Designed miniproteins, single chains, continued (3). Designs and how they scored, part 96

Each design is a single chain, and the fold is of that chain. pLDDT is the mean over its residues in the fold that is shown.

## One batch from the design tools (miniprotein)

Design m11331
Fold by ESMFold2-Fast:
Structure m11331 (fold): chain A 74 residues (1-74)
Amino acid sequence: SRSELLLEAMKLLSEVSKLIKELSKLDPQTAAKFEEKLKEVERLLREGRYEEAIKKARELKNQVQEALKKKQEE
């Protein structure tokens, strides 16, 4: 249902936001770029484009996690 998609999208948005906040302590420039991408996810949610928002949020989560891993290895 659309309500289930909205809840999943909001959950992903919260998770990505927390990861970006963690990254900002290590790499504020890259974190700022991801914050702009997160605003795009928020826009999709406002437009009711939940499937697209979920897809973009999952992609963004993977990118933030990879950036965190690279900074932890350096």
Scores: mean pLDDT 86

Design m11332
Fold by ESMFold2-Fast:
Structure m11332 (fold): chain A 80 residues (1-80)
Amino acid sequence: MKVIVTLSDGSKIELPVENGEITDEQAEKLVEALKKEGYDITPEQVRNAVRLLYEDLGVPEDSTLELTVEEFYRLAKLAE
């Protein structure tokens, strides 16, 4: 599974997901990008959002899911 988060400036961050998990480097990269846009988020909240997509929403491992930064942030808050 791949999650693509589109930032407010139109740039994209790709998160390759394996078994519902992302690397620490990927989580930190997304956290830094979101904080620069004013979203208060932690690496744990990023991981919880990715797990919610994989485990609870049943997104297939061969799929690509595209989300806006706002949609991802709301998902991360919902997962906690």
Scores: mean pLDDT 79

Design m11333
Fold by ESMFold2-Fast:
Structure m11333 (fold): chain A 81 residues (1-81)
Amino acid sequence: DKYERARRLLEEAKRAVEAGDAEAAAEALAEAERLLTGEEVDLEEVREELERILADPELKARLLAQLEGAIEQTDALIEQA
């Protein structure tokens, strides 16, 4: 199930963001986006944006909240499947 894999990738992205690992977070987020929407993302652009976000505690907290919401939404899709 693509939603189960996306859910694991979102959890991986959240852990990477918490650790300040922009590269790992970008890889996990790009793959999750591909699985959920079918869109290919520019991994380098995502990494650069994450480096900027992770440098700012307020933006980092906002991203973590967004990732928590995305995980909850993905869990709901898995339950409905």
Scores: mean pLDDT 80

Design m11334
Fold by ESMFold2-Fast:
Structure m11334 (fold): chain A 71 residues (1-71)
Amino acid sequence: SHMEELTRKGLEAAIEELRKGNVTAALAGLHDLETLPLTESHRPLLEELLREAKKVSPRLAERAERLLGRV
């Protein structure tokens, strides 16, 4: 669906911002993702997001874990 595609793009953007060290943009992306639909199809990107978040801070990792827990 269109919303599932928006979620996929949001996940990819948040992962890229974390890799760039742009924590502020990544936090904004995580906040948006908390309101978007998550499905099993998003699991690989959510696992990647969690790996990148763990490298940055425990609080970001915890938020990513909550998103992953929704699928």
Scores: mean pLDDT 87

Design m11335
Fold by ESMFold2-Fast:
Structure m11335 (fold): chain A 59 residues (1-59)
Amino acid sequence: SWKEEIRKRVEETDGTPEEFQRLSKEIMDKIVEELSPEEARKYQDYLALLIQEKVKELS
């Protein structure tokens, strides 16, 4: 599922801001291309939440 893919990719990332920015861009591009607007928004929110949690851990 998209949630599993997003979670796995965020967890496997080293956690640098540059890597999260790149990963976010790649996932967002795929989401808006492959999914409906409603589904895209749910996964975009999920991605943002997971990245925020990871960035907070680095602080």
Scores: mean pLDDT 77

Design m11336
Fold by ESMFold2-Fast:
Structure m11336 (fold): chain A 84 residues (1-84)
Amino acid sequence: SEAERQELIEKLRRELEELEEFLKKNPDLSKETREALEEVKKVIREAIRVLEDPEASEEQVREAIQRVLEAKAKLKERAPDLQS
């Protein structure tokens, strides 16, 4: 539904803001960790772009969400110390 898409877009936008704030608060992060976080941001921005397209199919939306989940999994592998 449109309402569910808009809620997901808002959540992804909030997550981008959280990642930006984390990067600002932690300037001493290793280059590898910073690059991993920047890749997650890139994938989230791409997912928002797909979700903002009213003509995007349900399959395209699912693929975009899956890419976000995969990027987060890779972040855990590259920066396990970021686990809460």
Scores: mean pLDDT 81

Design m11337
Fold by ESMFold2-Fast:
Structure m11337 (fold): chain A 62 residues (1-62)
Amino acid sequence: LENLLEKLYKKYEELKDSPAQDRKEVIAAESANLMDYAPEHRDEIIKLEQSLLDEVDKEAAA
């Protein structure tokens, strides 16, 4: 699980300079791929995805 969550977080970090909409789309796509790969960890992956999407929205609103 930790390696999967780290992978999603790294993807978020790589896109810090990208437009908010593009970042949200890539985060959602990576999250979906991880949930397909490890469906037993779906709840933890979704929780991190929502946290990252909220962070993108906060950064865009500032």
Scores: mean pLDDT 77

Design m11338
Fold by ESMFold2-Fast:
Structure m11338 (fold): chain A 71 residues (1-71)
Amino acid sequence: MEKALEKLKKTGKEITEKNPEAKPLTEKAIKKAEEGDWAGAATNLGSAAEKAPEIQEKAIQEAVEVAREMS
C-alpha cells in the first residue's frame, strides 16, 4: 500500500512538472488512493497523463502498475 502510494505521488509529480494544469487531477488521484479508491485514483491519474503528452505513455504504464499492485 505505502509503496504504491509513493509511486502514485511520484508519477503525479512528473505529470505536474510537465503541465501544472494537471495538478488538480493528480491531487484528486492521490486523495482517492488515500481513501482506498484505487480505481478512482487510476482514472484521475490517467486523465492527468493526457494533459502531459511528453510522458503520457510512461505515466499510464506506472498507473497500470499501481492498479495491478493494489488489485
Scores: mean pLDDT 76

Design m11339
Fold by ESMFold2-Fast:
Structure m11339 (fold): chain A 61 residues (1-61)
Amino acid sequence: GPVEIVDEAIREAGSAGSGALVGAGRLIAQGYSPEEAAEAVRRSRLASDGALAAADFVLRS
C-alpha cells in the first residue's frame, strides 16, 4: 500500500526526510494525489519531523 512504498523508500535512502520525498514522488508517479502521498508520509512509522515537513512541501507544490 502507499505507506509501505514510503517506508521502503525511507529504508532505501537511510534518511527519513529524503526517503519520504522519494516515497511521495513514487506515489504521485503511480497516480496518487499529492494529498494522498502526504497522508501516506504522515502514517509512516519511520516519519520524522523532517518527513512531515517534506509532505507539507509536496502539498504546497
Scores: mean pLDDT 74

Design m11340
Fold by ESMFold2-Fast:
Structure m11340 (fold): chain A 74 residues (1-74)
Amino acid sequence: MSPEELAEEIVAEVEAAGGEVLRKEVTPEEAVIELRLPDGLRATVRIRREGDKVVITTETERGESNTVVVPASL
């Protein structure tokens, strides 16, 4: 999967849950999405391609962070 494909999937899931997309920037190697979750919490999702893997980092306005790594070929 490309960062663009993952960004579109994340946007669709957030909107389906009643959240809001505040900003979306997509390049072939990186995507950055700023979100307002249904509870009003703001979060930033960064999707970056690193070789044969994609790194997804989510940071909330409260300083909480989570990182997920997935194969780029999926």
Scores: mean pLDDT 79

Design m11341
Fold by ESMFold2-Fast:
Structure m11341 (fold): chain A 90 residues (1-90)
Amino acid sequence: SHMEEARKLAIRGIEQLKLGIEALKQGNELEAEINFGLALIILGVLKLAGEDEEAKIVDDAIRRAEELIKQGNYDAAIKYLDERIAELRG
């Protein structure tokens, strides 16, 4: 279903954020930029498709991850994103 596809895209978006943070932890800044860019592309696709609930989940995840990254709390950001992925998977 379209709803199931949107849920899977939201999970992919959050997985891209997680990969970006893992790349930052390793000092791989360009890889992190690619992964963060892919998360933003997924958010844009969800918004354009009118998948407002899934778009909000990804947008909230991006904003919270950005806050934790600015604090240097990479492990807290990864844990938060893992919890969001688990919630979406059910």
Scores: mean pLDDT 90

Design m11342
Fold by ESMFold2-Fast:
Formats: sequence, C-alpha cells, structure tokens
Structure m11342 (fold): chain A 64 residues (1-64)
Amino acid sequence: ITPEQEREIELGVSIVALATGLASAKSAGREDDARVYEELLDKAIETGRPITVSEALAAVEAAR
C-alpha cells in the first residue's frame, strides 16, 4: 500500500462516515448537527483531506 492509496482509503472512510452522520442527524430532526456534517462533507470532498471522527464530533459539539 502506498501513502497515496492510504489517503484515498482514509478519504473514502471519512466521506462514508460523514454522510452517515448527516443522514442520521436529518432523520432525527437535528438540523444544526446535519448542517455541520454537510459542511465537513463538502470540505473533505473539495480539499481531498480526510476529516477524522474526532474532528467531526468536536465540530458538531462546538456548533451547539
């Protein structure tokens, strides 16, 4: 596995996790949480940088 492949896998995992968090928040009516997940998902896709679960949870908590 190359460092480039590792980054692609990490990005993919990040995107799936953020999308799952977004869907869960929307179904639960947590619109503030959903907005944060959407912003992080857009950022990960545009920058190509993985967002960790810890970063996502911290951002959601900070937005409350």
Scores: mean pLDDT 79

Design m11343
Fold by ESMFold2-Fast:
Structure m11343 (fold): chain A 73 residues (1-73)
Amino acid sequence: MEKPRNKETAYTAGNILYIGGEFDERNPSLSPETAAANYRGAADLYKLAGDDKKAAEAQKKADELEAKAKKLK
């Protein structure tokens, strides 16, 4: 069961993962799955922070990168 989180802490952690996803996405040596994992984590943390807009943006980025990973298989 998930304990209550401070919104600022969740938002900061979400920003860190989102930035990580952006760096991974820009690195051609990394698989799209790596960036997608960071964006999924960011989406979850933004949702915990109550920022549904940023959560939706991160979720869309994760979905796009997962679709790219499937095409590479």
Scores: mean pLDDT 77

Design m11344
Fold by ESMFold2-Fast:
Structure m11344 (fold): chain A 78 residues (1-78)
Amino acid sequence: MEEELKLAEEVLKNGDTEERAKAAASSELVKHVLEALGALKSSAPQSFIDRWIAQHIAKLPEEHQALAREFLAKYKKE
């Protein structure tokens, strides 16, 4: 769980392809996502975390969604 959330944070913050999204994305949005992931892992079921991450990927520009999903697949190992 912690490993999966850490990779999710890295895909938003430091992935090769998400590096562009990180630079373009608002700091507030990224901070909110990371803080929410931290809170969720201690009080929310895994299925909710998975859904929540997927929804945030969907909020990205369409051109970045495919790349973000590729990194999301890596952190889930599927």
Scores: mean pLDDT 53

Design m11345
Fold by ESMFold2-Fast:
Structure m11345 (fold): chain A 70 residues (1-70)
Amino acid sequence: ADDFRDDLLAELEKRKSLLTPEQYEKLLKLIDEAVAALRANNMEEAYKKLREMVKIIDESEERYKKELEE
């Protein structure tokens, strides 16, 4: 579980320039919650947290695209 958390944190750092501070903090919380769910063998909660992370990443990409079109 800790290796998984470290991998997610590394990916988050690569994307930090595309994220607002609020999105970054929310992703950190979702990573911790997903790892906690995996440790509890709660796959439904883990997948839910991963889906929320994907939504935030998609929103950050859409925001970045709109900023480039301005």
Scores: mean pLDDT 76

Design m11346
Fold by ESMFold2-Fast:
Structure m11346 (fold): chain A 75 residues (1-75)
Amino acid sequence: LVEERARRLVRAARQAIEQYKKAKENGDEKTVELNKKALRSLIEGLERVIKLTQDPEVREEMRKAIEEAEKAINE
């Protein structure tokens, strides 16, 4: 249950990162702001769920997703 929630959050974060980057390239300011807000929420969700996740592979994917999302926002 926790691992499945974690995997869903990782997928959502990676999708949001891709959408954020594309919106920036296209100059779609509204979509950039929406995806930035979504990424912040996903980072918070990942940080909460990682505390409950014991699977080391899933934890590693979550850490990478957090790092990638933070890097994308801080460009």
Scores: mean pLDDT 82

Design m11347
Fold by ESMFold2-Fast:
Structure m11347 (fold): chain A 60 residues (1-60)
Amino acid sequence: HHMKRVRVTLDPATQSSEELGRKGQGLIQAVRDGADEVEISGPQSLRDSLLDTIARLRKD
């Protein structure tokens, strides 16, 4: 089985709140579709929030 990684860059200095939300939802959808690993670049608060959401999804 080939491991699939999804990478997302969250940059509030250049991206709108709508873009950040869309990228977050895209990553969540990729996890639901079977992504094995996720890599998130950006401010720690945004990374931590999104990783917490992913952890809850993986529990279910």
Scores: mean pLDDT 75

Design m11348
Fold by ESMFold2-Fast:
Structure m11348 (fold): chain A 70 residues (1-70)
Amino acid sequence: SAEELREAGRRLGEAVLSGDVEAALEAARRIYELDPETGIIATRIAAKEAEKLGHLELAEALRRFAEEAE
């Protein structure tokens, strides 16, 4: 549902801000399960934001998830 997608997106954003790799991957997976195309796009955006914040390990984990999901 749109509500579940919004909640998963919110959790992904919070995890990116905190540098929480596990929480970010859980949120990215949830978005992908609800809508694969949106999940890949959201994960790629999250990876770029993580890189801007200096969370390099998080950025790499999210890029890998998006690559494996294609």
Scores: mean pLDDT 88

Design m11349
Fold by ESMFold2-Fast:
Formats: C-alpha cells, sequence, structure tokens
Structure m11349 (fold): chain A 66 residues (1-66)
C-alpha cells in the first residue's frame, strides 16, 4: 500500500470536517487502514471545528490497478 494514500485519506477527512459546507460525507477506502486514517482526520477536524455531521466510510474490494 502507498503511505501517501493513507496520509491523503487522513488529510481529506480533516479538510472535509473543516470545510464550511455541512452535511453527510460518503467515502470509499480500499483498506481498513485507509478508512481508519480518514476517520481519524475527520474526528480531529470535527472536534476542533465543532462539527457533528455524519461520515460514512466503506471498504472497497478492488483489484490492483496497473
Amino acid sequence: MRADVVAAMEELGYNLASAPVPGPVEVEAPTEEHAAAFRAGYARGAAEHGRTAPVTVSLTDIAPAP
């Protein structure tokens, strides 16, 4: 797995939680580690900005791309 993708997922979660547009967020992650990174980022952003909007992270079973 690419470490930069894990970092990107965490940053995406934080940025979405910090965004001015409220609402539910739906994201797909290829592994549990990617999903955990997104959740961690979102939780931190939500806590810092007082957001309570729900987030849904689904695991996707995808074959490796070339």
Scores: mean pLDDT 67

Design m11350
Fold by ESMFold2-Fast:
Structure m11350 (fold): chain A 74 residues (1-74)
Amino acid sequence: GTTTYLVTTKQPLTSSKLEALGKLLPKGTELRQVSARTVQVTFPDGVHLSEAQVKAIFEQAGVEVEKVVQVASG
């Protein structure tokens, strides 16, 4: 099943940072910006990343992370 995380960032997400995240995340990952500082990340079936791994990918993209919360799995 898919796994969904809600990621809150310390600074507003720009289009360029969302593009950088899309390049670093596994193929088939869906990114949906919910607010200026919040993005929903949905991983495809068979991809199981921890909250710490999701945070590390965001930080590699130059995005400071405030929190990562798993909101759905199925």
Scores: mean pLDDT 83

Design m11351
Fold by ESMFold2-Fast:
Structure m11351 (fold): chain A 87 residues (1-87)
Amino acid sequence: FEEIKEKVKKLIDEAERKGSSLGLLGARLSLEAVEYAEKGNILEAEISLGLARIVLGVAKLVKDEESVKITEEAIELAEEAIKEAKK
């Protein structure tokens, strides 16, 4: 979980540096999902991941390619964390 959390935190830093508001929101929700998964709170992790996916949909709708990239990478990391927590 620490390696995944570190990678998501780097995506949050990238979104902040680039002024990607949707990317920042998606990455923060993905970090929340990783933190819930680490605690074994799978339902809360899935809810936070679902919210991150909604943010990704909004970023795609408004054609914010930078936010799409950051949010997609953060979601993939959160999905891996939830998968690991289910083992």
Scores: mean pLDDT 86

Design m11352
Fold by ESMFold2-Fast:
Structure m11352 (fold): chain A 89 residues (1-89)
Amino acid sequence: MVTLSELARAIQYVDEKEIRELFRKLVEDYGIGEWSDEVKAVLALSILRNLGTLTGFLHEDKELQQKVARTIAEVFGLSEEYKKKVIEA
């Protein structure tokens, strides 16, 4: 049985570029770039909350959680104010 924290660490070393690319595809497919910062931030927070609930491992690795939050905020093109809200949540 593999622990969720072991999976989180493996993802941290191997998948940062892939995670960024998946979020870029979401932006392109759904036209997220045209949305307001407020709506982008709500979606980003909802994704992070759902990933934390679904996987559990983001709650065990604070560095990975912040890394994923920063990546989604950057890819969505959030302003510095909303980027901070997403990362610090």
Scores: mean pLDDT 67

Design m11353
Fold by ESMFold2-Fast:
Structure m11353 (fold): chain A 67 residues (1-67)
Amino acid sequence: MSNLEKKIKELEERLQQLLDEIARVAAEGTKDPVARRYAGALFDYLHNPEKYREEAEKARAEWEKAK
């Protein structure tokens, strides 16, 4: 049995990265609708990953595409 705690640790590290990314996008300003939506989607994802996963992924894809 693979160690489930390792998968949880990976998720926690990902959440930390998302927090930093939200702070960065917010600090850069939310003048661009794409960046603003991405920051909001990341915040929602951090609050409830299961519910907001798809919205966060979609917003990230739009943000990467616009970059």
Scores: mean pLDDT 70

Design m11354
Fold by ESMFold2-Fast:
Structure m11354 (fold): chain A 64 residues (1-64)
Amino acid sequence: SPRDELLKKVKELAQKIADEVTDEEKRNEAFRRIQQVLDDYNAGKITPEEALKRLEEIAEEALK
């Protein structure tokens, strides 16, 4: 389902950030932004597709 795909992407991105982002402040900010996406999705404010797009933007910013 779109929800299952979103949760899988969240887990994969969180693991990648934990492994690759050594700066604690940058890593914590990325995790905060991921949590905000999940909160907005669970509150019905965004679609799974919009949530996935926001996760891609967070990944690009955190992993550059």
Scores: mean pLDDT 86

Design m11355
Fold by ESMFold2-Fast:
Structure m11355 (fold): chain A 55 residues (1-55)
Amino acid sequence: EKEELVRRAAALAVKTLTGEDFYDKSLEEILAYAKTDPELLAVVQRAIESAELVA
């Protein structure tokens, strides 16, 4: 499912940059966390865009 691929890409970006595990969290929760850091948000948004192009 496209939504699941996007969610996984966002969770992986957060894990890679911060070490926080969001694999069991919704996309909304991942984005809420990312919005607290502009640099993290930019990377997460790029990961989402890349996943959407593949899915």
Scores: mean pLDDT 80

Design m11356
Fold by ESMFold2-Fast:
Structure m11356 (fold): chain A 65 residues (1-65)
Amino acid sequence: SLLEQAQKEIDEFLKKTGEEVREIMLKEGDEGAVKANELISKAFDEATKRLQEAERKVQELLEKL
């Protein structure tokens, strides 16, 4: 389903973001915290947007039934 595909893509995206955050923290420590927080915030915004888009597509399909 579209929601299952979106959830999988979001999960993969968040895993990649987590790896990037970990790399920043390991390389830059406390100085990387601002950059890490910005990356996390952008990732949550993107994940929310992707989920809303998937929900919209599901709703459009339901309206045709």
Scores: mean pLDDT 81

Design m11357
Fold by ESMFold2-Fast:
Structure m11357 (fold): chain A 78 residues (1-78)
Amino acid sequence: MSVPELIRAFKAALGLPVTESLVLSPEEVAALGRALEALGFGRADGRLDEAFQRLLRNVLVLSGLSEEDAEAFVAASR
């Protein structure tokens, strides 16, 4: 699966507008944060951002990106 295809699939799973952008909008970050909190990954105390970045990085690495490229993508989305 390509990275843009994976990003579109994950946006669809979250009920967000499906785009090929590799950078998350502030609205998409907020929606993902709420989804992670609902799943028990964190709260609005700073931990949610760590959980969000870790989840996104792991998903990108599993899609075939290098750890370095995945971290650069996550950093650009911050």
Scores: mean pLDDT 58

Design m11358
Fold by ESMFold2-Fast:
Structure m11358 (fold): chain A 67 residues (1-67)
Amino acid sequence: SELEEHKEQLLARIRRGIAQIPASLQAQAEALLAEYEPKLRAAKSVEEADAIANELGRRLLALVVRG
C-alpha cells in the first residue's frame, strides 16, 4: 500500500542518517531505531508515521549534538 511504501521510505532515510553518525554513537542510535521502528510500522496514517519519524529524528539529533 502507499502507506507501507511511505513507512519503508522513512525507515530507509532514517537508516541512511544513522549510517552518518559517529561509530562511538552507533549502538545508541540503533537502540533508538529499535524502540521507534515498531511504533512507525504500527502507524495508521502518513501523518502519524511522519510524526513518529520526526520524533526519532529529534532524538537522534540530540544524541549527536550532546556527543
Scores: mean pLDDT 88

Design m11359
Fold by ESMFold2-Fast:
Structure m11359 (fold): chain A 79 residues (1-79)
Amino acid sequence: SALEKKLIQELKELVENALKKVFSESNNLSPEEAKEIILKPARDLVKTTSKKYPELKEVLTKTLEELEKELEELLENAG
């Protein structure tokens, strides 16, 4: 659906924007601390959206898990 595609794109943009901000403003965070800061807005969006649209919970949770794995790999390679 159009809504599903829009929400997936919003999740990706939230992670990308948070990542850029963290890397521009702070270099003293551990990979674990950086990951939590970067993923928090995306996790909050998934939680809120899944309550309103239960049918999207599975796809949004899967997208978030994929973004978390990509972020972990990126943060490990950036150290």
Scores: mean pLDDT 81

Design m11360
Fold by ESMFold2-Fast:
Structure m11360 (fold): chain A 94 residues (1-94)
Amino acid sequence: GADQEALLALAKKVVEEIKKVVEQALKAVKQGKIDEAKKLLFEAEVLLGMLRIILGIAKLLYKKGLVSEEDLEEIEKLVEEADALVEELKKALE
């Protein structure tokens, strides 16, 4: 039902927020606003933590037959995408 689809929709929403925050942080780095970029990195890391919790819930629900394998695999790919974006931002601040 709609409730099972809500977890994937939430994961997608969190990834879009991470993308926006990382884009803003990379622009701040280019402008020499390093303190602003560091605050945005912290925000991106918090959002990534939320996304990892969503994945943990999805794995638990999958074992109970409440989430499809396709939805679980899509959430796993979203976590990998978000991890890569946050690592790019960390490297830009080194």
Scores: mean pLDDT 88

Design m11361
Fold by ESMFold2-Fast:
Structure m11361 (fold): chain A 59 residues (1-59)
Amino acid sequence: MDAALRAKLKAIAEKLTGDSALAQKLADEVLALGKAHGQDEATMIEETEASAKILAEHQ
């Protein structure tokens, strides 16, 4: 369950940033914080997309 969600978040971040290492780090951070705060999968996906877009604009 968590491994599949982590892979999904990483894939979204990687598509938006073009950086696999940055995408993995972002996915790990979003998943850890989302789990700590009881966020659902949809919320974690939205947070990943928003953060990845900001990082992509900076790159």
Scores: mean pLDDT 80

Design m11362
Fold by ESMFold2-Fast:
Structure m11362 (fold): chain A 65 residues (1-65)
Amino acid sequence: MKEELKEAVDALEKQIEYLNIKDSEETRKLIEQARKLIDDGGPVEEARELIKKAVDLINKEIEKQ
């Protein structure tokens, strides 16, 4: 659902800010691409995949710190 995906993107942006992840350019790009797909009415499956990749990157950065 489009609204659910938007909420997920918003939550990820807040999580990056809250955790103060400085080396997050790749993660932020994925989040921005997902948001653009959602706003443009693009494929939901592609937006979900981008969100999943962003989550995986956030988890890896947390483990490094």
Scores: mean pLDDT 74

Design m11363
Fold by ESMFold2-Fast:
Structure m11363 (fold): chain A 61 residues (1-61)
Amino acid sequence: MEKYEKIREEIREAVRNGQDEKADELIDKAYQELLKEKSPEEAARFIGDLYTEYERLRRER
């Protein structure tokens, strides 16, 4: 959980700073890391949640 929480924080920070390209790269890295430890379905759910937060934060800017 700690590792994934850190990745989520980095993505949120990138989006808030207008670094959308960096946020996309971080999401891709998170997906690759999740595929090593989780099923593709679990990885997809986590990434889906990240994209939902990404869209929300982007709209709040």
Scores: mean pLDDT 77

Design m11364
Fold by ESMFold2-Fast:
Structure m11364 (fold): chain A 61 residues (1-61)
Amino acid sequence: MTVTLEATVDSEAERARVLAAAEALGQRSLEEGGLPEITVVVRLTDADGRVTTVTRRIRRA
């Protein structure tokens, strides 16, 4: 299963917070859905309009 999240970030702290939230969301989705693994794709747009894609594979806790 793949989940895509999009966020605009203005600082390194905001970027780190969004990535942490994406990981937490992935863990909850695994537990609630009974899934063995989930892939979370995070698209981040910075203050300069640059888009960075971060992909995380999360396994059941």
Scores: mean pLDDT 77

Design m11365
Fold by ESMFold2-Fast:
Structure m11365 (fold): chain A 100 residues (1-100)
Amino acid sequence: KPPLTIEETEKLLEEVSKNFLSLSNETSLAVILLGILLKETPSKDMNKKLTKEEIIELLKKLFPGAEKTFEKIVDKLNPNNKEITLAEIAEKVKELIEEE
């Protein structure tokens, strides 16, 4: 499948927001993470690489004390700790939603 565009990712988040309470805790956290990344980098290329460190530092700044909870979901979305694009994160979140 081609990488998700910002418009496709925004549509995914809008659709999921209507049924958010029906999602598992893990999928809900993944959706929240994707929403945070999109909001904080609205002008960012969907193909730009993000490191785990950059994601965790952003989350630590916004939600002090929740790092361990979000670190678990970041590890699930990127188990090999490679640089990951916003588009790849969006696709992984979409896969988690589709498994519900």
Scores: mean pLDDT 74

Design m11366
Fold by ESMFold2-Fast:
Structure m11366 (fold): chain A 61 residues (1-61)
Amino acid sequence: GPDPALAAEGARAAAEGDLERGAALLQKGYSGNPKAGRAGARAAAEGHEDLGAAYALSGTG
């Protein structure tokens, strides 16, 4: 099931510039979907941590 704390850590890591770590943590925290994790990390890096978490949770990538 989803792990919101791990996904939040992933979004924060991506926002701080670590896209690889952020994507991996978002993938593990929410969907297991690498596309959703990467899209979430990119959104968080652009200043949208909440949107990044939402992408990972929804699996929309």
Scores: mean pLDDT 71

Design m11367
Fold by ESMFold2-Fast:
Structure m11367 (fold): chain A 94 residues (1-94)
Amino acid sequence: SWKEKIKEKVKEMFEELQKKGILSKELAESLTKSMIDAFNKAKSPEEIEYIIELLKKAFEELQKNGIISEEDAKEAIEKLEKLKEEAVKLFEES
């Protein structure tokens, strides 16, 4: 299922950010659960894109406030952009 593949990629991304010390374990787990719930309720490619854009903006704000490095923010945003392209494609193919 496209939803299962996207949920796995979201989990992997937050686990990597937690391992790097960018996010606490509790925050990474909370965000993963919230995003999975949002994707389960998504009914259109536009809603999937919106969810991912909110995550991209969150990482941009963390970088602007000096909480994470520019390199870490760029890596996270690039991963989210790739996830968006894959999610939209998988949704359209289902």
Scores: mean pLDDT 78

Design m11368
Fold by ESMFold2-Fast:
Structure m11368 (fold): chain A 79 residues (1-79)
Amino acid sequence: MEEEFVQAVVEGLKHREEGDRAVARGDYQAAIEHYEKALEAFRKALELASKLGDQKAVDYLKSRIEELERRIAELRARL
C-alpha cells in the first residue's frame, strides 16, 4: 500500500510536468491529456492516503486535484 501510494504520487507529478511542458510549447491538447493522466494518478494516491490515515497527504492531493481540474477547464476554453 505505501509503495503503491509513492508510485501514484510520482506518476501524477511526472504527468503534471509533461502537461506543463506541453503548455510551454503551446500544445494545449497534449497538455490536457497529460493533466488528465495526472488527475487519475493523484485520485488513486488520494484513495491510498485516506486508507493510510495520512491527513497531510490527503489535503495536499485534494489541492493538486483542484488545481489540475481548473487548469484543464482553462485549457479546454482556449480550444
Scores: mean pLDDT 87

